# Ledger of designs, part 67: designed miniproteins, single chains, continued (3)

Each design is a single chain, and the fold is of that chain. pLDDT is the mean over its residues in the fold that is shown.

## One batch from the design tools (miniprotein)

Design m10469
Fold by ESMFold2-Fast:
Structure m10469 (fold): chain A 98 residues (1-98)
Amino acid sequence: EEAIELAEKAAEYLEKAIKAAKQGDAEEAVKYLEEAAEYARRAAELAEDPEAARKLEAAARGAEKAAELAKQGKLEEAIRVAEGALRLVEEAIEELRE
């Protein structure tokens, strides 16, 4: 499995989490954020580009933090953190294509 494929899965789950959080579904948002963190971590481990790996590791930590905020009912803050993680994943995907 390629790092780029895992990173694309992380982005997909982050987008699903943000949508769920915007709809007020904290439980669904947490589930998707935990999936996103797992895929971002696996992508970082396979990434041969050190900058892409660091961005994916930061995105994984961001997704974990967003999940914790969502568990506390802080959905607006969770959305902001998740959006930051998504941007990092998208930047890492661009790096991995080079």
Scores: mean pLDDT 89

Design m10470
Fold by ESMFold2-Fast:
Formats: C-alpha cells, structure tokens, sequence
Structure m10470 (fold): chain A 82 residues (1-82)
C-alpha cells in the first residue's frame, strides 16, 4: 500500500540522519555541526508524528508532503557530515 511505502521511506530517512549524528559525534565534529544535526533530528521526530496522524486519517497527499520534507532534511544532514 502507499501508506506502507511512505512509512518505510520515513523510517529509512530517520535512521540515516541518526547515523549521521552518531558518526559526527564519534569523529568529534565541531559543536555547530552537532547542534544543526540535533535540530534536524528534532524536526524529523515532529514530522514522523504528523505522518502517523496523516496516515491514520487517510490523508495520503499530506503524508507524501511530509515524507518529501523528511527526504530534504536527510539530504541537508548528509551535506553537514560530508
């Protein structure tokens, strides 16, 4: 189902950003980079809550918008750690 596909993508984006954050901490990245990654993680957590509500209501258009925003945040996090 589309809802299952969107949920799977969301979990992958969250996992990727979490790994970027952990890697940045392990390599003792500058504090400014750590803070930016923490902000991205907080925003992804809020987007996940909104995604769960959108899926529960059957609002697939909203769910797709939320997952796209999570993808953009994952790309931003990747640029911070590169």
Amino acid sequence: SRAHELSRRAVIYEASVTLYYLHARLKEAPEEKIEKLEEILEEIDELLKKLQEAIKKGDLEKAEELVKKMEELEEEAKRIVE
Scores: mean pLDDT 88

Design m10471
Fold by ESMFold2-Fast:
Structure m10471 (fold): chain A 85 residues (1-85)
Amino acid sequence: VEELVKEADRYIEQKTAEGVIKAGDIAVELLDLGRYDEAARVVNKILSVEGDIDVEAAQALALIKVTTHVLGLSPEEAARFRAAL
């Protein structure tokens, strides 16, 4: 888990569309592992990335992936994730 968070931080630091998409994939992995606080932290950092239109499109795609995954969670799990946002 700690390595996934570090990897996500490295991708976010790149400030590229590819990095944002990869960080979004890691946020989904963290949700699968029940790490809602860490997943929410990664999502918030993705949303804070400033960049061109390609980065903005990647942020939208990452949010769609995360939101779709959250819809499959139990109400308790989804509430835990939302509380951490």
Scores: mean pLDDT 80

Design m10472
Fold by ESMFold2-Fast:
Structure m10472 (fold): chain A 63 residues (1-63)
Amino acid sequence: SEEVVAYLLENTSFSEEEARLIAEEIERLLKTHSKEEIVQKLIDNYGLSEELAKKLVELAEKE
């Protein structure tokens, strides 16, 4: 999702490549995992805050 990538680039120090990988993982996980599970995975794997992780999932759900 371009919105997820843009939000990551504006609010984190991740590169464009890293932001795209995170966005692609969220899109993939939304097909098989709950929002709560995705938020926890983003916190555990990328060290994101709960608020930021929740925002990214919401943006991905809206396309």
Scores: mean pLDDT 83

Design m10473
Fold by ESMFold2-Fast:
Structure m10473 (fold): chain A 91 residues (1-91)
Amino acid sequence: DPEKREEETKKSMEKDLEKQKEVRKTANEEQLENLEVHESMQKAAPYMRRAAELLRNGAPPEEVRAELEKALALTKDPERQEELRELLANL
């Protein structure tokens, strides 16, 4: 239902900033670990590793975002780019 999606999107912008610190931080770290081992992501792997470590250490979202943006810039695979953009949106 598009209307429910719209309401949830508005809510998630506020709630995701809260609950992502617990649920999505762990999910983002696991996602980054999975992306790191992907062959197309090898060039971006150091930045993804740093982003995961920053997430683990509770660093400011801006620092995590900066590392993910560097990883995105080095990623040429469109599917991996979309996954990184989703991680950025979860911050």
Scores: mean pLDDT 71

Design m10474
Fold by ESMFold2-Fast:
Structure m10474 (fold): chain A 60 residues (1-60)
Amino acid sequence: KKEEAEKLAREIVTAYKNNDDEKMKSLIEKAKKDPLIRTAVATALVGDEEGIQKVAYLLS
């Protein structure tokens, strides 16, 4: 489950960087209730305040 959360977080970050908002939202909706995914995404986006704010908001 932890490895799956990390992989999904990487996919969310990739969709965000590729400006694929629809794919990013779809992946976030699937991951909404998993706190491990939120943490993994925040770690991957360290230094990108706007990215963290956008993704964390959608995971809340």
Scores: mean pLDDT 70

Design m10475
Fold by ESMFold2-Fast:
Structure m10475 (fold): chain A 65 residues (1-65)
Amino acid sequence: SREELERLLEEIGRKSGLSPEKIREMLENVLKHRETAPSAEAILAKELGVSVGTVRRAIRLLESL
């Protein structure tokens, strides 16, 4: 749901120091290029200081909107 995504973005923001809006933009970019850049999820997870599973969960929530 949208509320679950927003809460997850705030959690990632606290760990990364980035705004939830910026994190959402980065996730949308990964989603758009997923087929051409399969490593993008792992790279983003490292940049945000979270697990790959957290990034994948956020992308699944974003896709469900």
Scores: mean pLDDT 80

Design m10476
Fold by ESMFold2-Fast:
Structure m10476 (fold): chain A 71 residues (1-71)
Amino acid sequence: MSELERLLEEAERRLAELRALPADTPEAERQRVADALLELAQEILDLHRDDAEVQARALAWMQEAIALLNA
């Protein structure tokens, strides 16, 4: 498995974790899970600047994390 594939799987895992959080989850815990995904998505963007598909996926994860955090 490539390092990129491993990072993409980890990002999808973190997104699934964020989506699975109960509505009554404390704001601090929700922020922590969202921050972990946002940090990884930013790292993927920085490492794979020339890969348009990877860039689009990372931006989509960041947008969804922000939307879930603000809901």
Scores: mean pLDDT 82

Design m10477
Fold by ESMFold2-Fast:
Structure m10477 (fold): chain A 97 residues (1-97)
Amino acid sequence: SPLDEVLRLLKEAGENYEKDPEKARQILREALRIVARLLKEAVENGAEPSFIDRLLSLLAFLAYRIGKEEVDAILDEIGLPEDVKARIDARYEYLKA
């Protein structure tokens, strides 16, 4: 599944943090793009709220790891609605606190 691929990428990024931080960051950006596209499709197709919440939390986590400014730029490129981005922001602020 796309989520299994995301989990694989997160593991690979973790394995690269110390020896190749730039490679780890590139892998996290790849995971981010997959999750953001999944969330867009899930919202458009009326997926289960629990699944949407899982994707929102994962995007907030990635924003915390990569950096909010870079993540926001990628989410804008993918075309996530403002109300969906606000739900990610709320979770991000909780992680930052």
Scores: mean pLDDT 86

Design m10478
Fold by ESMFold2-Fast:
Structure m10478 (fold): chain A 80 residues (1-80)
Amino acid sequence: SDELEVALVEIVDLIRKYKAGEITPEEFIERLREIASRLSADEVETLKNAVRMILQTLGMPEEVREEVLAVLDEVLAEKA
């Protein structure tokens, strides 16, 4: 869907800004939650799989990867 495609682009941009030190960890998590909250449960599941691969490809620390996926799981649980 267009919403899922937009969310994916926004999250990639958000990850790059975080990696560059342009935003705080707290702002990163808040923005991520806001983006994911706009999607359906099925779209969040698709997004979670894509984000897992993107975080690994971009070399994000394991602790950050685990926190990001946990936030997406929390959003998914709230929609289910």
Scores: mean pLDDT 83

Design m10479
Fold by ESMFold2-Fast:
Structure m10479 (fold): chain A 76 residues (1-76)
Amino acid sequence: AAPSEEAQELIKEAVKALEEGDYEKAIEYAEKAIETGEPLAEFVGYVILAKAYEKMGDKEKAEEYLEKARKLIEEA
């Protein structure tokens, strides 16, 4: 099923923040999307976190969040 309207709004805000170069804001919204507990929102949230940290130069955190996203699709 598609994510809830709440999860979709959080994802949209996170993506917008990434596009605007506001990586701290992107992280905040992605974390809130993950906190909804919805599997697709968790997956997308981890991908957004990975991209934000990569853009900020934190390759170790980017890899950690990509691994978390990968684990979610392997367990589904």
Scores: mean pLDDT 83

Design m10480
Fold by ESMFold2-Fast:
Parts: sequence; C-alpha cells; structure tokens
Structure m10480 (fold): chain A 72 residues (1-72)
Amino acid sequence: LPPSVQEAIERAKKIIEESKKLIKEKGYNEEYEKAIELAKKTIELIENNGDPEEILKLLKEAEENLEKGKKA
C-alpha cells in the first residue's frame, strides 16, 4: 500500500523539520543535511508528477540518513 501524495509530502516535511531540530539541539551532522536534501527532492518529484517508485526510494533514503545521524 503506497502512501497517498499528501501522506508522502507530510512524511517528507516531518523529516525536514526533525532534521533541522536535531541540528539545532545536537549540532551539525552531514547525515541530517542529506536527509533534508533528499526530503526536499522527494517533494519536488511529487510536485512534478514524478515516478512513484522513485519518490518512495528517495523518501526511504531520507529516513535512513536521519536515522544514521541519530546514531552518531
């Protein structure tokens, strides 16, 4: 069950907000920056009617980078 367009946008926004919060609270980490960039790219692809599989892949990569940052 793929997420709806709106659900994917909200997930991407949450990744951006959480990554920015963690940078502010814990300091800069390259993984958080990558998470923000990938999440922004996800929103861009959705707005341009991009491929659903590519959208989900980028969203997952954004989530993975956020989690890697948390482990550092």
Scores: mean pLDDT 79

Design m10481
Fold by ESMFold2-Fast:
Structure m10481 (fold): chain A 65 residues (1-65)
Amino acid sequence: MEEEKERIIEEAGRQTDALSAADDVAGRKAFMDEAAKRLQELDPSLTVAEAKQLISTELARRAAA
């Protein structure tokens, strides 16, 4: 479901942004890995790299805002 994928990506972006503000580099990396895995479970056609790229795109969107 695209709507569910969007929700996971937005939530992952928000939490990763908060961890970055706290300077928690290890927590940010661990959370991104977990979020990428959840995206893969929802859409098995996604590779881990593609799932991480979607989260990175959301982070870039947030940084641009």
Scores: mean pLDDT 74

Design m10482
Fold by ESMFold2-Fast:
Structure m10482 (fold): chain A 105 residues (1-105)
Amino acid sequence: DLDEIAEYAKKLAEEKGFEVRVVRSAAPGADRLTDEGREKVKEAIEKVIDEFAANPEPGRTFSAEVEVVSAVTNKPYVARVLAGRNARDGEWTLLIAVAPPEQLA
């Protein structure tokens, strides 16, 4: 699930002329999301990638958060997408983190 989302993020960034390192983390039960949850995370990724494509300056971070539902637990989780550019080497990193709301508070 998150592997598919990470591949989507890499491909979308490449289509916009950027190379990104995608890092993913999932709390237990957050590794597999509902179809609607996956769509919401892909939309968050698109928003973050569009933001950095428009503002590609080093040292700025871009983020989006969406509520998603686990296909395993049927409970709400929060997916956070964070992108930043390293000022030293110009490398872009995109983090996709999915955790229960209380772990991200």
Scores: mean pLDDT 79

Design m10483
Fold by ESMFold2-Fast:
Structure m10483 (fold): chain A 79 residues (1-79)
Amino acid sequence: GERAAEAARRGALEGGDIGAAAEGARRGALEGGAGELAAELAEGAAAMAGAMMRAAGEPEDAELMARAAAGAAEGGAEA
């Protein structure tokens, strides 16, 4: 679980924007050994975090998207 979460976090950080962060999170989770559900959760969490920041009028923060992706990947892997 932790390996997938760490890989998802790294992938999201490398993305730089919401779409690239979500794609990186999905790719990282899969490379870390997570199944499709955990990868989809990591992708969705990164995208949602970015969209929420945009809606709140805050700049996109790659670290916040990465943290959201990591948590989702870990939770999905434990299910």
Scores: mean pLDDT 75

Design m10484
Fold by ESMFold2-Fast:
Structure m10484 (fold): chain A 77 residues (1-77)
Amino acid sequence: SKREAIIEATLELLLEEGRISARAVAERAGVSVGTLYSHFPSTDALIRAALRAWAEREGVSLGEAFLRLAEEVVKRR
């Protein structure tokens, strides 16, 4: 689904660059920025969804996924 593509793109960009933008996520996911905002109201909502997806994918706790992703995001601000 487009929602899953957006979440995956968000996770990839966070892990690669430690930051995201709506434009970069939309481009990576192959959707318009308008389509992205129809699924997620903010980049913070994208980060929260990516955290949950990554925790499930890696078989780790949500807290562990949060710590890993939060550290990467903070480093790239």
Scores: mean pLDDT 77

Design m10485
Fold by ESMFold2-Fast:
Structure m10485 (fold): chain A 55 residues (1-55)
Amino acid sequence: SPREKRLEKLKAFLEKQFERWLAEHPDRVTPEERERILEEAKKFYEKWLEELDKM
């Protein structure tokens, strides 16, 4: 669906940003922290979209 496609694009964008930052600062962000932050951002966006769908 368009919603799922938008969430995947957002996740991919955030993942690329964190991967780039991690490459510049490898000791500051662990892979687990990166995944946690991406998952939290996705969940927040999903909730926001669900609220819009109810309108």
Scores: mean pLDDT 68

Design m10486
Fold by ESMFold2-Fast:
Structure m10486 (fold): chain A 58 residues (1-58)
Amino acid sequence: GSATVREVAEEHGISPEELERRLVETGLSGAPLSEIEREILARDPALAATLARIQAAA
């Protein structure tokens, strides 16, 4: 697809593998990552906190 794990991860300042692992863990793998990210951040504040922490520690 046009939006890849790498591009979405770079937008959030995290590794693609970390992002993909969280998507699998939440059972949201298989959908477009850009749409998944928007929904996950809205539904799962723990993931939002994880992204913020990784970005701050990068």
Scores: mean pLDDT 58

Design m10487
Fold by ESMFold2-Fast:
Structure m10487 (fold): chain A 59 residues (1-59)
Amino acid sequence: SALEEGERAEKEGEQKREQGDYRGAARYYGLASVYYRRAGEPEKAKEMLKKAKEAALKA
């Protein structure tokens, strides 16, 4: 489901961030935002977009 895909992308983004791969983190958080939006979870999508922007600034 879109919700499960969003959760996987969020988890991958967190792992990339912990590894210092901020480009990878930004991409996965951005992907998670798209999936959460499709799942009808606008607040989670917004949170993921903020994390993607923060990761992109550190890249």
Scores: mean pLDDT 87

Design m10489
Fold by ESMFold2-Fast:
Order: structure tokens, then sequence, then C-alpha cells
Structure m10489 (fold): chain A 65 residues (1-65)
């Protein structure tokens, strides 16, 4: 639905920002921190999906995996 689409778009922007941070990392410390940021963003995106998607929508998504 439209609300789920908007949240997915927001999650995509957050992941894109994390990817840019990783791409801009030039030191090992920056790379390590950027990887942590990507993992956290992925976790947050999954949490939002879990909270927003209905049981039926989750079943459809899992069936498409």
Amino acid sequence: NAAAQAQLDAARRALDQARQDLSNATTLAQISRAIGGVLRAMGDALQVALDHYSHQEMVQLLSSL
C-alpha cells in the first residue's frame, strides 16, 4: 500500500546514506564504523517492516524469498 511504499522509500534513503558513508570511508576505523552503521540501518528497516506489515503481507513477502 501507499504507506508501506513511503516507509520503504525512507528505509532505502537511510541505507543509501549508510552506503555513501562506507564509500567515503578511507581508514580502517571509518570502514569499521560504517559497517556497523549499515548493519544497524538494516536492523531498523526490518523492525519497521515487522511493525508496519500485516500478517498477510509478511506471508507474501516470505513466499517471494
Scores: mean pLDDT 70

Design m10490
Fold by ESMFold2-Fast:
Structure m10490 (fold): chain A 68 residues (1-68)
Amino acid sequence: GPSLKELLPEELREEAEELEKELEKALEELRKAKTIEEITRAIGRALRQIGDLVDLLLSARKRERQAA
């Protein structure tokens, strides 16, 4: 399907790409996690990155509504 980066304006794509990389890194840590502590740490990291992505998407949506 379309990547998140393709759905965003050019000026927000670099920030989205960085956040996607950090989220992918957190998901890789979760896949490699062998202890409850490692799983908890990876989930916490992923949730923070998801929050940042949601904020970015809400900012993009607000900009789109103001341009319409």
Scores: mean pLDDT 74

Design m10491
Fold by ESMFold2-Fast:
Structure m10491 (fold): chain A 63 residues (1-63)
Amino acid sequence: MEEIRELLRRLEATTDEEERKRLALEIEIQLGVLMIEAAVNKDEELLEEVRELEAELREILAK
């Protein structure tokens, strides 16, 4: 989770469009993995946090 939050901060600070695309893809892949993990483990807390991080990614990309 902290790793993904750090990637989100890097994405928001990055001015290089190619790097932004790579960071966004990396974040999406990691969020997908965590979503599967949450579903398998029935971890509602992790699922909620993944949804929060997805919303943050969406907001950053909308800029």
Scores: mean pLDDT 81

Design m10492
Fold by ESMFold2-Fast:
Structure m10492 (fold): chain A 55 residues (1-55)
Amino acid sequence: MKIELREVPASQLDEVVEEAEKIGAPKEFVDALRKYAEAARQKDPSALVTVPIVR
């Protein structure tokens, strides 16, 4: 698996979390992404945020 950084609208972070979980990313990584998505969504759902994506 490769980890790469991508800019994603905060509103799409839930999709990023779901994709990471589906491809078998480590639980700790998925949990961290979920917390980050929740925080970003509360601040500004339209803002671009840089997230690590597992491929």
Scores: mean pLDDT 71

Design m10493
Fold by ESMFold2-Fast:
Structure m10493 (fold): chain A 65 residues (1-65)
Amino acid sequence: MLQERLDALLATFEELEVVDPRTGVPTRTLRLPSRRTALEIGLLQAQIANDAELVAEYEELLAEL
């Protein structure tokens, strides 16, 4: 399913915990291996949300790569 595919992609990324100097709270960020993978995640999220406009935008960005 789309959600399982999204979870699998997210699991391939290294998650780094850094302290935000503005808030003093640890923030978590994903180290994305490539722009293509980031766009694929966005596309899957848009598909799960059933947002046809965002799906079209991510498909165009992926086609340009």
Scores: mean pLDDT 67

Design m10494
Fold by ESMFold2-Fast:
Structure m10494 (fold): chain A 61 residues (1-61)
Amino acid sequence: DEAVAEAVVRLLEAAGKPEAAERVRELYETEGLEAAIRAAAEALGISPETLRRLAEQEAAA
C-alpha cells in the first residue's frame, strides 16, 4: 500500500501537480490509500481504477 501511495505521488509530480501530490500524502496518512487514490484520480482527470493500475505498475518497477 505504501509503495502504491508513493507511486501516485510521483505520477502527480510528473504531471506538474505538486500541490495535489502533497494533499495525497496527507490523505494517505489520515484516511488511507482509497481516499488518496480518489483525490489523485480527480486531480488527473482519470478514473480511480485506471490510476490504481498505473500506480501498481510504477510501484512494481
Scores: mean pLDDT 80

Design m10495
Fold by ESMFold2-Fast:
Structure m10495 (fold): chain A 70 residues (1-70)
Amino acid sequence: MEAIEAAKAGDVEGAQRALDELFRRHAPHLPDAARQRLMEALSAAARALKEGDVEGAVRYAEEALRIVEE
C-alpha cells in the first residue's frame, strides 16, 4: 500500500499524497459512519507525518485502509 510504504521510507510528501488520494477516491462511496472514521484516521495519520511520528502515521494509515477495504 503506497501510503504505508512511503511513510516507512520517510517520504512524508508521498505518504500525504497517497492519503489524500485514498480519501478522494473512497469517501463519496462510504456510509456516513465509515466516512467519519476514515476522516479521523486520515487526519491522525497526516498529523503524525507532520510531527515525524512514522510509527503513528503507519498505524493510522493501516486503519484508514481497513475502513476503505470494507
Scores: mean pLDDT 75

Design m10496
Fold by ESMFold2-Fast:
Structure m10496 (fold): chain A 68 residues (1-68)
Amino acid sequence: MSPEEELKKLQEELKELAEKSTDISVKQFLEYAVKEIEELLKKKASEEKLKRFYKSVKQFKDELIKKE
């Protein structure tokens, strides 16, 4: 998949986690990540920038799934 497709898929997963989260701090952080992905895609950021952001957010998301 392209970096853009991977970020879009991750964004959908983050939205679902934010809706299910009862922790306000976690929910706010997930909402921030979703918004940041939207801005990066809207601005058509470079593939390198998209990949870097994807790695950071995916690591955070994977850690959260273990807690849910």
Scores: mean pLDDT 76

Design m10497
Fold by ESMFold2-Fast:
Structure m10497 (fold): chain A 57 residues (1-57)
Amino acid sequence: MEERKKKAEEEIRKALEENPSMTVEELVELARELAKKLGLPEKVMLEIAGRVRDEHL
């Protein structure tokens, strides 16, 4: 995985650990902000966020 995608994955994992009850809407908002911060397309960030959420379960 590319370094930026790895950072995105770790940031999403941290957020889910801090808020296990995070809603889909909150996860989408987080993914959008990380896309801006890390310079990744929103579509890619949403795919990473969905995968990490499923893996974190």
Scores: mean pLDDT 76

Design m10498
Fold by ESMFold2-Fast:
Structure m10498 (fold): chain A 55 residues (1-55)
Amino acid sequence: GAFSLDFIKDLLEELKKKGVITEEQANELLNELKKAKTDDEIRKIAEKKLKELLK
């Protein structure tokens, strides 16, 4: 699906609940996402940070 802020928030909550990422890592990414003002910025931040977290 398209990267929207709500989609990314839901994804991070699921990853956190499943223990794939820590609460601290999820909060760091959410803090970066709240500074984004366009869907393209949200997508770029999410893609970059998720790649770093899921390595």
Scores: mean pLDDT 75

Design m10499
Fold by ESMFold2-Fast:
Parts: sequence; structure tokens; C-alpha cells
Structure m10499 (fold): chain A 61 residues (1-61)
Amino acid sequence: RPLTPEEEAFIREAVERLRASTDTQEKLKIAVEARKRLMEEFGLTDYEFDLALQRELDRLS
């Protein structure tokens, strides 16, 4: 399923926060909260979340 602009914006913001953080615990917290929100509020599967996250990371490199 194509991601909505809201889902893509959320993933982008989460990746930017992960990139900006140097604290391992903070990075883990950001990742867990992003995954939980996307699955619960937007109905994404684990696979869709992982694929979208990888796509955004590739865009930033």
C-alpha cells in the first residue's frame, strides 16, 4: 500500500530524530514509539514499517 503524506512525514521526522540523537537509549525509545504509533494509529504492518524506514534512511544518505 502507498504511504500517505502524513505517514511519510512521521517516518521522516522519526529518522531525523534518530540521526540527531547520540544516546542509544533515546534512539531505542524513538524507534519503539514510532513503530507503535504507526502500527496502532495508521495500521501499518511490521513489514511495511521496516520497508518505509529503510526507504527514508536511503533518501537521507
Scores: mean pLDDT 73

Design m10500
Fold by ESMFold2-Fast:
Structure m10500 (fold): chain A 69 residues (1-69)
Amino acid sequence: MKDVDLTYEEARERVEKVAEKLGIDLSPEEIDALARNAAVNGLSDEQIEAMVKAVANTRAAHAAGEDAA
């Protein structure tokens, strides 16, 4: 049966919990974008964690230099 493993609400809670666990401060817009992506694509916990880390890495790249990426 085509069941969704994640609802948007569940995905949002998982993103928030993962961010807290990793000590990453996400904006409301980042949480919304990540939660929507996770829900739409049925992402696993590992994939959600990877996306949260990617946001943190993007912030680190911006802090190190705009062209560094």
Scores: mean pLDDT 72

Design m10501
Fold by ESMFold2-Fast:
Structure m10501 (fold): chain A 97 residues (1-97)
Amino acid sequence: MEAAEEAERAGGEAARAAVRGAPEERAAIAAGAAIGAAGAAYGAALAARKGDAEAARRAAEVAARAAEAAAEAGGTEEAREAARRAAEGARRAAEAA
């Protein structure tokens, strides 16, 4: 299904949003968390493509926690939204695996 592709795209968006800012300390923390969510989303998509449902599920859980950390840090709206989309994509990829 397209869930793995959505997770990969959302991960890329989160990574790009993270590197576009971070002049302030909070923005830097949120950017780091968004990058973490992006990495986890890619991991979930890769595991889903290989049919490894357990690995995809674990990666989705990591992405969700990273998105929560990004929201808590109070950085840019772009970074927080991108991290949330990455977590959603990762979760859907895990469900599709």
Scores: mean pLDDT 73

Design m10502
Fold by ESMFold2-Fast:
Structure m10502 (fold): chain A 61 residues (1-61)
Amino acid sequence: MSKKEKLREKVRKAMELMRQGKVEEAERLLDEAAKELGLSKDEVYEVLAEELKKAVKAAMA
């Protein structure tokens, strides 16, 4: 799996945890993804923000 694909997979898992009210676990997963992939926390949260915007647009359509 590519680095970007692995990041998106982790981001989607974190979003699912947030939906379940497990925000702390979601934050831990994102931090671990940043460390594993050698990315800044800002990079990971940028991808999370983009995925959340897509989900919100789909829900509002």
Scores: mean pLDDT 78

Design m10503
Fold by ESMFold2-Fast:
Structure m10503 (fold): chain A 64 residues (1-64)
Amino acid sequence: MVFEPGDIVRTKKDTTLVSDPLVTLKKGTLLEVLKVYSDGTALVRSLETGVVGLVGKDDLEKVK
């Protein structure tokens, strides 16, 4: 799945931040993609809390 900055995505499952392993995003958390990296991670911002972090792209899906 291809993500771009500005895409609205959600977590497919409970997902731990790559940038902070103590932070877990619950399944269905709505996020904005800020940047996509070639290593398979994306920098995302929570639409609910404003928390910014790196997550694995395989744990994300696009929302219409």
Scores: mean pLDDT 79

Design m10504
Fold by ESMFold2-Fast:
Structure m10504 (fold): chain A 83 residues (1-83)
Amino acid sequence: MSQQHLIQGVVALSQGNYQQAIYHFQQAIDLDPNNSYAWLNLGRALFHLGNYDQAISYYQKALDLDPNNSVAQQNLQLAQQAR
């Protein structure tokens, strides 16, 4: 289930295991591509790896799915400033 991958991704992200977090969030997106939370967290993992352009694109995807997500809006601005 996509929820299991979201949980595993969040745990990996919290432990600084960004490659494992990316894997799990990609699996969650494969199962549910409309999950804005999965796109947001995929962007966060890529931001921590310094892949700002990819993080920007995934934060934008999260906002396309949930325009009122203030966390995605803030993270998008930070990634745009960091590149």
Scores: mean pLDDT 86

Design m10505
Fold by ESMFold2-Fast:
Structure m10505 (fold): chain A 67 residues (1-67)
Amino acid sequence: MTAADLARHQEINRRTNEYIDLAEKLGKEKGLKPVEINELASQLTRDWYNDGLSDEEAEQKIKEFIA
């Protein structure tokens, strides 16, 4: 593995964990199930990886999903 591969892997893991934590923080108190939280976080990670989703956009998408 190159340093670039390691950095990319670390960034993907960090983003996924941030989205899980954010979805839990906002969604669990609204009755969102763990499977729904994981699915939402996975979708946000894909949006970030493919389309460059911002942190503000991710938070807004979570809020819209649980509204």
Scores: mean pLDDT 78

Design m10506
Fold by ESMFold2-Fast:
Structure m10506 (fold): chain A 69 residues (1-69)
Amino acid sequence: MSEEMRREAEELYEKGKQALEEGDYKKAAEYYEKLLSLGPSPTVQKNLGKAYEGLGKYDLAKKYFEEAA
């Protein structure tokens, strides 16, 4: 990845993680979806699954947990 893309990915990961810790599952899902668009990552897919689980979107959460495994 370019240096700019790597820096953006790091910022998105930190923001998504913070949003998850704060219980802002909608914001966490938005950050992780953006991050996932930059490249596949099992860690990001797992965290996106957690965000959707927090939103009550269990089918989407299951999909991302399975993709991460």
Scores: mean pLDDT 81

